# Designed miniproteins, single chains, continued (4), part 98

Each design is a single chain, and the fold is of that chain. pLDDT is the mean over its residues in the fold that is shown.

## One batch from the design tools (miniprotein)

Design m15633
Fold by ESMFold2-Fast:
Structure m15633 (fold): chain A 78 residues (1-78)
Amino acid sequence: SLLEKLLKRTEELIERIKKALEVETDPEKKKQLEELLREAERLKEELKELLKGNPTASQIAAAALRVIGLEEDLRLIL
């Protein structure tokens, strides 16, 4: 399902952020990565809850936009 793919992308994003944090030396980028990690972990839990229910097409679309937004945020930080 699309939600399962979004959850997988969010889990992969979390791992990418964690790896970036291991090597980042710039304190401002570290703060941005830590904030992004918290947002991605929150989205992961929200996606898990959506998967347990009967989400609307609008809820799925909103979740997809949030995943894309966080992926772009990581690209802009790095």
Scores: mean pLDDT 90

Design m15634
Fold by ESMFold2-Fast:
Structure m15634 (fold): chain A 69 residues (1-69)
Amino acid sequence: MEELIDKLIEAAKRYDRGEAPLSALIQAIKELFKANVPREEVLKALDEAKKEGLSDRVYNIAKSLILSF
């Protein structure tokens, strides 16, 4: 579970830096839910990434996607 959460956070950071497309972030989120990772753990990790400098724009996009699944 932790490895998949780390991959999501890295995908969000890469998207924020312009190093990866939005589709890579969407795929990381789909893999998390396919593996039945708890949504609350995913949101907690995303909140920590925001504290560490993830942009409000990418945070809001990722959070919206997570809540829509």
Scores: mean pLDDT 83

Design m15635
Fold by ESMFold2-Fast:
Structure m15635 (fold): chain A 60 residues (1-60)
Amino acid sequence: MIENLKEASENLLKFAETATEDQIKALLDVVKRFTEQLSGEAKKIAEETVKKLEEILNKK
C-alpha cells in the first residue's frame, strides 16, 4: 500500500508538470481532502505530495 501510494504520488507530480493551473488547483483540492482521511506514514506521503503540487503551481 505505502509503495503504491509513493508511485501514485510520483505519477501525479509528473502529470502536474504538464497540467494547467486550474487542473493543478482541482487536483490539490482532491488530494487535500484525501489527506485528511489518512494517518501515519500514508498521511506524511500525501502531505509531501500536496507541498510539491503547491510548488509546481507557484512556478507556473
Scores: mean pLDDT 79

Design m15636
Fold by ESMFold2-Fast:
Structure m15636 (fold): chain A 70 residues (1-70)
Amino acid sequence: TPLDDAKQRMDQTMQMMINSIRLNRGDDSFINSIISVWDDTRQRLISQYPSITSYVNQLQDQFNQFRLQT
């Protein structure tokens, strides 16, 4: 379904972002640019599919935990 496809895309985007941050540790400018792209993507998808808001918030919590470890 379009909703399941959106969730899968969010998962893939999150994994790509985490991998990019790991490969570019210490490059705050690059990391901030990747986070900005993620923020834009999640806002767009929430606007398109408001029912994913809880799922996106769970992914954001996972990302925040990852950032605390870095």
Scores: mean pLDDT 82

Design m15637
Fold by ESMFold2-Fast:
Structure m15637 (fold): chain A 61 residues (1-61)
Amino acid sequence: GSSVENLRKAIEEHDEVVTLNNAAAEALRIGDYELAREAAEKALKKDPKNGIAKRLLEKAK
């Protein structure tokens, strides 16, 4: 749906950890675990110590 496409665009276009964490949380809410993993992994690439991103990645497994 359009919500999934909007989240994918946000993940591709943004490098802000907060934005990527929010995208991962929204992807989990709508049940798109692959998109949630992608967003959380990108957030961890930018901030490897980010506990929120680590939690979101674990929930997306």
Scores: mean pLDDT 82

Design m15638
Fold by ESMFold2-Fast:
Structure m15638 (fold): chain A 60 residues (1-60)
Amino acid sequence: SEREIALLEARITVLKSEIYVLEEMAKKHPERREELEKRRKEAEEELEELEEELRELLEE
């Protein structure tokens, strides 16, 4: 549905912003690098799943 596609695109945009913030924070706080890298990887995995879900919806 159009609404479902729009919501997925919005969630993808938010995750991309979160990944960017985590990368910037890791540069400013190297003492937190391990924690921030773990959170970034988790966000990147969620992003990949949502992008795949969006692709499937767009093909239908």
Scores: mean pLDDT 84

Design m15639
Fold by ESMFold2-Fast:
Structure m15639 (fold): chain A 62 residues (1-62)
Amino acid sequence: MEERKREILEQAAAEVAALPGVRSAEVDWEKGTVTAHLGDDATPESLARVGEILERAREELA
């Protein structure tokens, strides 16, 4: 069970970190969440994509 959550969160963090205007993304393994750090150059499209990736990860964890 933890292994699957780990894989999903790692994949979500990697996808978020690859988006334009995202400086970094980190997984909080204890809480099972992802934190994204955004630069001043983040676009509305990048922000929407971050939200979509995190929502997909939450759905996969349910």
Scores: mean pLDDT 77

Design m15640
Fold by ESMFold2-Fast:
Order: sequence, then structure tokens, then C-alpha cells
Structure m15640 (fold): chain A 62 residues (1-62)
Amino acid sequence: SQALADQVEALFEKLSNLKIFDKNQDGTLGEDTLLAVKAFQRSLGLNVDGIVGPKTLEALRA
């Protein structure tokens, strides 16, 4: 759990900095990436649905 949370935080920080985030990706998220997104949402008290929506993006910008 904590290992995943650390990996999620590092992953999204890296993706945000490298601008790898692409909204046109139709959900080519692996199961591990989906789990990472859910762990990130859980760590911030967001709705845990694995969807990188406006609230999740706003949390990444906070």
C-alpha cells in the first residue's frame, strides 16, 4: 500500500513534468497504472474510481 502510494506519487509527478499526460489516450492504462491511480485518489481522499478526471488533475496541480 505505502509502496504503491510512493510509486503513484512519483509516477504522476514525473508524468506531469514530462507532459506525457495525453487526454486523447483512450484508456491505454495497464492494470498496475489503474491501481496506481486508485491509490493516489485514496491517498488524497478523492473518489476512488481510477478515472483521471478534473478532481484528480486538480489534486496533481495542488
Scores: mean pLDDT 58

Design m15641
Fold by ESMFold2-Fast:
Structure m15641 (fold): chain A 70 residues (1-70)
Amino acid sequence: KLKVLQEELDRIRKVLNEVEATGSKEQIDKAYEISEEGMEKLYENVNSDDSEIKKIADETVKEIQKVRDS
């Protein structure tokens, strides 16, 4: 359901915001690990024909990429 994806995306965004606020190496490493777990869960749901779900997944990938690039 879309709600489950929203909760997972919100969790990832919370970690990203914490990394932006503190900038510590430990927080960056944790954000990377959590992002990978979140993406695996998100991709499990993206194997549907729903283009909106695929769009949300793509946007999440871009957010995670920004954390890695930081």
Scores: mean pLDDT 63

Design m15642
Fold by ESMFold2-Fast:
Structure m15642 (fold): chain A 69 residues (1-69)
Amino acid sequence: SELEELREELERAEKAIELAKKNRDVTTLQVAIHELEELRERAERLGDEELAKRAEEMIKQAKELVSQL
């Protein structure tokens, strides 16, 4: 289902953010932010408020990391 695909994308983004944090990779963080913004919009459209909220929280974390680098 599309929701299962979005959950898998969220998991991949979370791992990418952790790796980018370790490597101080701003480009990977910015790519992850863009992908998460699209994921959030799709989750909201599908009515999955929990998934949209999780994506929004990860976006905030990634933006904080970019601002610290």
Scores: mean pLDDT 85

Design m15643
Fold by ESMFold2-Fast:
Structure m15643 (fold): chain A 98 residues (1-98)
Amino acid sequence: VKEAKELIEKAREKLREARRALEAGDRARAAELVREAGEYAAKALELLGRKEDAEEVRNIMERAAETIRTGSPFEAEVALSLAAMTLAIVENIIEREA
């Protein structure tokens, strides 16, 4: 549980950096940071034995990252919000396992 919570905190930091990159107009950096956040969140779920959920999170975060890289400015904001909501759901799963 402690290791999973540490991974989620790292994912949160990556999403905060992604927000700043997006605000600066660096979409490629924002997309990379969202992918990194997704990998930390997926690893946290794997520690709890939730391998199928981990794969779904990777897929959601990869799609969000691609939308941030290639979409309109509004689509990029929606995708970053989806990434943040996905991380919040993962955090709630980890808290329930505690």
Scores: mean pLDDT 88

Design m15644
Fold by ESMFold2-Fast:
Structure m15644 (fold): chain A 60 residues (1-60)
Amino acid sequence: LNLIVRAVRDYTAKSPDELSIKKGDLLLVLEVVDDDYVLAQNLATGETGKVPIEYLEPVE
């Protein structure tokens, strides 16, 4: 997918396969997992995991 998105608010991972993010973080979307989650890499930390789609907005 290779889409860059921005975190619109903080999210704390609830399981080992999820990614914690902070508002303003830039992420690379690798894959859409389902209607609620994407697999993404945090560009600041290099960490990967699932993030709720509703916490993200596309960057131009």
Scores: mean pLDDT 81

Design m15645
Fold by ESMFold2-Fast:
Structure m15645 (fold): chain A 120 residues (1-120)
Amino acid sequence: KEEVKKIIEEFKTKARKYIDEIYQALLNKDIEKVKKIYEEFVKDMREAGQKIIELVPKEKQKEIADVMLETINKIGEIVDRAIKDIEAGKLTEEDVQKYRNEILKVIDEAYKKILEIIDS
């Protein structure tokens, strides 16, 4: 349990860095950079998730995998909406801040769900 909490806290630090990098790329309207950062973020999410899965009972592994897949998909949807706004010439600084906040919320909810599954 303590090892899982450590992985979550270390990943929180990495996630903030990725989110800030996406924020800057969106402000610059750099679609290619947004996609690249998102791919690196997904890779680190999958690596962190795999480490958590290895530390939990087999019965809980599917639930954690499901939370990780849901989280990746939700972040992907937010990134896709932001990219569409860039392509449409509609992305404002306020929209960039909203997307940043949506990603932060998705990550925070994922951490809470994983901890609840482990404590169940």
Scores: mean pLDDT 85

Design m15646
Fold by ESMFold2-Fast:
Structure m15646 (fold): chain A 85 residues (1-85)
Amino acid sequence: KLLPKIEAEILDEKTVKVTVKAKTKEEADEAAAELLERALEKGVKIEDVLPLDENTYLVTVENEKDAKVIVELAKEMEKEVEEKE
């Protein structure tokens, strides 16, 4: 299953904006869930996940290091899509 393009941007020390370029809300939810599962597996402590719209999520973490891990994982997921293609 190919995941849509996912972008993560650090807004502040504890907040990451995750945007999924998907055709459907279901695909966006699946990609966001995959990113968050990978973050949890790497020990990131997720405080909150707030959906802003069908394609955008605001993720709150404990510290800037955890926020950077989410951004790195989003980049890894993007590369996996390119490699599968």
Scores: mean pLDDT 78

Design m15647
Fold by ESMFold2-Fast:
Structure m15647 (fold): chain A 83 residues (1-83)
Amino acid sequence: EGKALAEGLRKKAEEVRRVAEEAAARDPSKAKELEELAKKTVEYLEKAAKAAEAGDFEEAEKYAKKAEEYAKELRKIADPLLR
């Protein structure tokens, strides 16, 4: 279970990076903000994945929630550009 959760979190991190790069290509004026939000989201998703692999599901959930907050801010910028 922990391994499967970690794999899902890492796939989500790759998706976040791809979405940010695509949105930045459509509006270069927002590229730096999108890159910073993507870095924060990926950082917390990777911390959540490592915690899940270690069996620390409480810590994994805590980091995943932090990643979700940064992802929400990223989506506010990216989603209108990718429509």
Scores: mean pLDDT 84

Design m15648
Fold by ESMFold2-Fast:
Structure m15648 (fold): chain A 60 residues (1-60)
Amino acid sequence: MGLDDDQMLQAADTLVSRAPPEARPELQRLRDQLREAIRQGDREAAERYFQRLLDTFGRS
C-alpha cells in the first residue's frame, strides 16, 4: 500500500532538501531515525518516523 524502504528514504531526503532551514535539523533527525528503523527491519517504527517526517514538513 505504501512506499518501500528505499522509496521512503528517497522521499525523506527530498523533504529534508526542500525544508526551510528552521525545520531541517528536526527533519534530519527523523530521517536518521527512519534509516535506523529500516536497517533494523522495524517496519512499524519506519512507518511512524516516515509519517512524522511528512507531518513535520507539512507544518514547516
Scores: mean pLDDT 81

Design m15649
Fold by ESMFold2-Fast:
Structure m15649 (fold): chain A 90 residues (1-90)
Amino acid sequence: DEEKKLKEEIEKAIEKIREATSVINKVLGRLTKELEELFDKMVEGLLNSPVSLEEKLKIAKELLERALNAVRILAEKEGSELAKEFLAKL
């Protein structure tokens, strides 16, 4: 069932976004609530959007890619071990 697989992939992407946001928040120690609110608002906007499941998955993956890029910057520029550990688990 293609619809079931799309929903599962969307859920996985959202879970990964939440995990990445948690890592960013822990590393920065600042902006924690603002980053959480930003990602939660983006996720809510996605889920309430009248677009197709395929388009929702595409948007969710784009949001995940942006969150992962932020984690990569923290790993490479700040030398964050927590960020490096998170990326290694992917």
Scores: mean pLDDT 77

Design m15650
Fold by ESMFold2-Fast:
Structure m15650 (fold): chain A 97 residues (1-97)
Amino acid sequence: MELDEETLEKRRRLAREIALSLRMIGEQFDIQTSNEEEKKEALERLKETVREALDLLGYPEEEKEKILKELEENIEDSEKISELITKLTRDLLEKEE
């Protein structure tokens, strides 16, 4: 179980940031009028937040790179991205140390 309030708060914060970043990605990639710079910025923000979440969850570097590559390759596949993000947010909110 969670041992300190700071770790629990950080996990909840990252889960919220991932959800927000996913929403922003969906809007940028679903709207044909969004420019490439905005799409790149949204993707980089999502990748940074996901990397931080994976670090907090104790994922090894090899696994983190694999997950980030999967995210990048499937960024326009909303179902794949949703499944990946759901798994990460579930792990952030439910994983016990």
Scores: mean pLDDT 68

Design m15651
Fold by ESMFold2-Fast:
Structure m15651 (fold): chain A 65 residues (1-65)
Amino acid sequence: TPLNRTVEQLLRLAEQRLAAGDIAAARALLQEARGLIEHMRSEGIEVPQALLERLAAVEARLKAA
């Protein structure tokens, strides 16, 4: 779905911002991705496990920063 592509794009941007040291921008992008995933779940849209694992990895890095 187009929503899967959007989530992937948001996570990619969050990872890029983390690499650049922009923690605030990375947090904002992660929150957008999380919100979209929750919207997809509420609509009964299956979220790929790879995206959920990627979200968790970014969250873990931000929590450590």
Scores: mean pLDDT 85

Design m15652
Fold by ESMFold2-Fast:
Order: sequence, then C-alpha cells, then structure tokens
Structure m15652 (fold): chain A 55 residues (1-55)
Amino acid sequence: TARPTPEQARVLDARSALIREKGLDAVTPEAVAKAAGISVETVRRYAAEMGVKLK
C-alpha cells in the first residue's frame, strides 16, 4: 500500500492524538479538521480514502 500523503498523515496523527487525549468518542470530523488545519469535508474524504471510521 502506498504511504499516505502529508495531508492524510496529518489526519491520522490528529485522530491518534485525539484518541490518546480525549478517547475515541471525541474523534469527530470537526475535531480532526481543527487539529489538522484542514476542512471538515477534506477530512471526511481522506478518511473514506484511507478506510478510517469517523463519527
């Protein structure tokens, strides 16, 4: 499998940080978008491309 793009990597890192800090229930597209510095729509698109489940 190809490595994630830098933006996809930021989404994964933001998700992991939120899980560690606040637990899985805090992992929303909005929270990840804020942490990664990208739009909510872009977060949802990258999550779908990577097969990552968001709320």
Scores: mean pLDDT 74

Design m15653
Fold by ESMFold2-Fast:
Structure m15653 (fold): chain A 71 residues (1-71)
Amino acid sequence: QSAEAWNNLGNVLASLGRYDEAAEAYKQAIELDPNFAIAWNNLAVVLLLLGREEEALKAAEEARRISLELA
């Protein structure tokens, strides 16, 4: 399954309030494509909603790093 498909699954799970499962789906997207900045950003948002602030900050920092390096 593609990184995009895992990211899309994460989006559906997040919309249902299933944030832990959404985080796992986003992590699978990142495993397949570590430079998928959108999946890193989505993971950061869901982790913040779960109160996992330090993990959210790390994910947001990776998304920012990737976006700046690709610009």
Scores: mean pLDDT 86

Design m15654
Fold by ESMFold2-Fast:
Parts: sequence; C-alpha cells; structure tokens
Structure m15654 (fold): chain A 74 residues (1-74)
Amino acid sequence: SLEAAERAAEQEPDPSVRTGLGVAIAFAKAAGVPVSPEMAANWARFLLIADGYSEEEAEKRAERLRQMVEELLK
C-alpha cells in the first residue's frame, strides 16, 4: 500500500534508498496506483548509480528496499 511504503521511506536510514522510495511513491500517487516492490527497487537502483554507488552496492540496497516493500504489502 502507499501508506506502508510512505512509512518505510520515513524509517529508511540510507538517504539514497529513502529518496528512491520517495520518487516511487510520488510516481504511484501521480498515476493513482500502489507502489510495487519492483517500482521501488528500480527507482532506488537508478538513483544510487546516479549518486556514484557501484553497481553491486546499488543492487544490494535496491534488493533490500524491494524486500521491505514486499514485506509491508503482506
């Protein structure tokens, strides 16, 4: 749900992951659809790579965020 995703974004200590989730939430709100784990992970991966993280670190953090969103949607 959007509410669960917003709570996860507020609690995320990594600012790049938090920003990625925030972008996914904003996009979902604009489109009127719920945030998916894949949407959150894809936006986080994109932003982490843009911030200068290695592909391995970006993937690791994006996968963590995907799992967090997936767990919150249960």
Scores: mean pLDDT 70

Design m15655
Fold by ESMFold2-Fast:
Structure m15655 (fold): chain A 66 residues (1-66)
Amino acid sequence: MNPFLEAARTKEQQRIIGDYLEEQGKKAKTPELAAKSYEYAAEAYRAAGDDERAEQMRKLAEEARK
């Protein structure tokens, strides 16, 4: 895993992936699938350097699991 490639090139891709996974979480048929999608979205936003949105996704995943 190369942090420079992720920080430089992957930031844009991670934001797109995060947005897609957030939508998958909203459409998920089960709480477990919703939580998984939001967790992956949080990781994607974190990799993109968007800590604020990553935190929002983690909150949604936590709520879905409860």
Scores: mean pLDDT 76

Design m15657
Fold by ESMFold2-Fast:
Structure m15657 (fold): chain A 90 residues (1-90)
Amino acid sequence: AMEEEREKLKEQAEAYEELLARMDALANDPSLTTEEKRALLAEVPAEVQEKAREFLKRLIEAEESGKLTEEEQEFIEKLEKKSLERLAAA
């Protein structure tokens, strides 16, 4: 029973990491304007965006309930670091 939920969570986490990798690549390209970066991000498949959103929802619920695993906490720390990098780049 728990194995299916773990596989689904892993797929959602991988989708979010794919989104972050695309955002990071765009942020590190000084030749692109903010509008061009936004347009390229909009080309990310809707399925990837939806899985990433479900993963974030899961993390928020787990954080509010205080039931975060070590793996989920590491992921939140990685998210915070990427958010700070984006704010510094803006």
Scores: mean pLDDT 67

Design m15658
Fold by ESMFold2-Fast:
Structure m15658 (fold): chain A 73 residues (1-73)
Amino acid sequence: MKKKRELAIKIVAANLQAVGLELEGHTDAAERVRKLVKEAQKALDSGDYEKAEKLVNEAQRLIEEAAREAGLA
């Protein structure tokens, strides 16, 4: 239960950060993050917590890269 909740929170956080990227004009980065978040949610719903964690961590790396390129980090 705790692992599922932790992953769900991370997925929500990544989705909110993707909205921020889109509002700042980083549409391609936002779309890539949303695709990973969608796949992570699908993995979480199927009980594949390892895949969900890998996908959400990949989304977080893309968010951090886009933020650095935008001068936000």
Scores: mean pLDDT 81

Design m15659
Fold by ESMFold2-Fast:
Structure m15659 (fold): chain A 64 residues (1-64)
Amino acid sequence: STAAEQVALLVRAEEAARAGDVETALALLREATEESLREASARFGVDPEAVFEAIAADIRAAVA
């Protein structure tokens, strides 16, 4: 993804979150951050999927 496409996805994720559409927001956030999360996770020796799912679970719990 280009930086512009990534920013557009993050803006849409924020709009969905403010509208209360948590699942759409999380899906857009995942798409926007996949590459950056893989790079960071490789650096820190953690599974990028597990990191994202932990964040998603915390967000879902916070809005429940």
Scores: mean pLDDT 80

Design m15660
Fold by ESMFold2-Fast:
Structure m15660 (fold): chain A 77 residues (1-77)
Amino acid sequence: SHLEKGEELFKQGKYEEAAEEYEKALEEDPNNAEAWAKLGEVYAKMKKYEKAIEYYKKALEIDPDFGEALENLKEIL
C-alpha cells in the first residue's frame, strides 16, 4: 500500500518521497487519519512545523482519539 511504501521511505530518511506516498494514500481516502498523521511526521522531520501542525490537526478532525497525532502535536506545541 501507499502507507507501507511511505513508511519504508520515511525509515530511509527519504522524507519528500515518503510525503508523496502518503499524499497518494490521501487521494484514495481523504478520511485516512493515519495518512494525515504520517504526513505530519514527515513535515516535522523536515523542520516544516507549520505544515506538520496543520496535518496533525487534520488527523484529529477525522479521529479525535488518534493518539499518535495527539502525542506528536503536543510535542511540537
Scores: mean pLDDT 82

Design m15661
Fold by ESMFold2-Fast:
Structure m15661 (fold): chain A 55 residues (1-55)
Amino acid sequence: MSIEEINEEAGKKLEEIRKEHNIPEGEPLTAEAAKRAVEVIDEMDKKIAEAKKKA
């Protein structure tokens, strides 16, 4: 999985979190949504590290 693909997938998940919590673009996340976003970012970082290991 390429870094570009990982970033695209993470971006889509973050957008879905905003929609799930009815948070408009540019507004700060609620505490609950922010915890979900941190989880997505952590998964993205792990996938990027794995991709770099193979690259």
Scores: mean pLDDT 77

Design m15662
Fold by ESMFold2-Fast:
Parts: C-alpha cells; structure tokens; sequence
Structure m15662 (fold): chain A 56 residues (1-56)
C-alpha cells in the first residue's frame, strides 16, 4: 500500500514534468482511493511544482 502510493506519487511528478496533466490527475485519483491524506500531500506538491514551472 505505502509502496504503491510512493510509486503513484513518483508517476504523478514525472507526468507533470512531461506536461501530461491527464496522467497527473489519474495518478492522484488512484492515490486518493488508497490514502486520501497522501493524495492531498501529493496534490499540494504538484501544485507547488506547477506554480514554479509557470513562473520559469
């Protein structure tokens, strides 16, 4: 479970860097079904990276 959450979180970050917003949403939604608190943390991290990328 925790290993799967970590794997999906990594997939979400990789998808964000690739500009694949659909893959980001899919990965976060899968995390939500496993651990809603982890999904919120990953969403916040993705949002921070997205804002940083938009400012660059």
Amino acid sequence: SLEEVFKLARQAVDALEAGDEEAVRTAIKKIESLNPEAAQAVQRHVDALRAERAAA
Scores: mean pLDDT 82

Design m15663
Fold by ESMFold2-Fast:
Structure m15663 (fold): chain A 57 residues (1-57)
Amino acid sequence: EIKELAERAGLSPSTVRRILEIKEEDPNASTEEVAERLGLSPETARERLERVLEALR
């Protein structure tokens, strides 16, 4: 499932797993908080989070 989600989102499975773990731990986590945990800029984290959410739909 994570592999399929990563393929749809155009991201690595590791990136998708970490984003899902962060949102599972804190569903109210902001894009900035996700970015900080991933070591990414807020813009890059927002783009990746958006792709994951679109793939989940």
Scores: mean pLDDT 77

Design m15664
Fold by ESMFold2-Fast:
Structure m15664 (fold): chain A 65 residues (1-65)
Amino acid sequence: KPSYEEVKKLIDEIRKYYDEWKKTGNEEAKKKMIELLRTLAERLKEYNPESAEGVKALIEKIEKE
């Protein structure tokens, strides 16, 4: 399993790209954020499947924007 620190670092990176995308409309930031969200969902899938499903739903919403 990934460590808590690895998951935290991944979430911090996601937040950084999300903030950049929302402020600037930068499509590359959106793309990188979605990629990181997919990685997060995969890592959470076995540890916390409810959270993994939540992340998957968030990805679908973001892809529509």
Scores: mean pLDDT 78

Design m15665
Fold by ESMFold2-Fast:
Structure m15665 (fold): chain A 71 residues (1-71)
Amino acid sequence: RAQLVFAAAGLVYLEAQGRVEEARRAREELERLLSPEEVEEFRRLYEELRAAAEAARTLEEVLAVARAAVA
């Protein structure tokens, strides 16, 4: 469903931007509004997109650690 894909992508984007609390609140609100079947589909989409985003963030995390070590 287009709406579930959009919602999952939005949450992953918020988390990638460091807006974790906003992402958590949005997820809680979505799960409240969705049927159990829609919640399961949403969670599957979210996990797939989150894994891809986490892989993309690995370089940024390495750079952050390196910066802290040099400071």
Scores: mean pLDDT 69

Design m15667
Fold by ESMFold2-Fast:
Structure m15667 (fold): chain A 65 residues (1-65)
Amino acid sequence: MEELKAQAERAVEDGDVSAAYRLALELARLGHVDEAKEIVRRAARVSKNPELERMALAEIERIAA
């Protein structure tokens, strides 16, 4: 768990949006939904991609349901 979160944080800092998205979905599957949403929002801001934020938040909500 802690390794996944650290990898997601690094992906956001590196601007690796694809890795940040993938790791956020893994965090959501493990029940860390709020952390996954935070990673996605940060990645979307770094990439200036509001569509990514909308799509990823919807996917995280589906995983949490």
Scores: mean pLDDT 80

Design m15668
Fold by ESMFold2-Fast:
Structure m15668 (fold): chain A 67 residues (1-67)
Amino acid sequence: MELDRELLRRIAEEARRGDLEAARLAAAVALAVAKSLGDEENAALYDRILAAPSPEEMAREAERAIA
């Protein structure tokens, strides 16, 4: 839980800075880990973040998950 919140915060920060590659890399790694653990809820969350059409939408999805 705490590690997921830190990761989501990092994704939001990178996306807000316009470092879309760093944000996508963090989200992709998180997705792979969630899938390997059978964590379907977090896997669906990271998949939505990766599917976001803009850095602003990506940051918003990550921020919503933290709230």
Scores: mean pLDDT 79

Design m15669
Fold by ESMFold2-Fast:
Structure m15669 (fold): chain A 90 residues (1-90)
Amino acid sequence: LSAEELLELGKEYFKKKDYEKAIEYYEKAAQLAPRGSKLRAEAYKNLAEAYKKMGDEIMAAIYYALAYEDAGDLEKAKEYMLKAQKLLEE
């Protein structure tokens, strides 16, 4: 399976509210997608949204930061990393 096919499989599980399987496929998509690509940014954003649905705010913030970094939005990437750090400290 290509990174694009894995991303689409993750989206199908997300629609079914199977967030654990969605995360599994999004992680595989992110691993195969090139560093700094729009595809990896989308996979990381979808990971963040799936973790948010599961109530994992720390993992959601981390993956939003990674998504913004790949998208070239370094300011937002820094903001989300700081959010994750604050959640870990409190």
Scores: mean pLDDT 89

Design m15670
Fold by ESMFold2-Fast:
Structure m15670 (fold): chain A 56 residues (1-56)
Amino acid sequence: MSLEEAEEAVKGSERGIEEAKQLLADGANPRLAQGALELAERELKYAKEQLEKVKS
């Protein structure tokens, strides 16, 4: 994975978290929103770990 690809993955995952948080705040489907948030948080953690690995 290139540095650019890793940075894009982090940005994408951060957007996913913001979208999931907005869905949770809207309250339309709390169960699905919570699941989406948990998944997005795991993806962000993974993306940040990959970015660190590329920088090291």
Scores: mean pLDDT 79

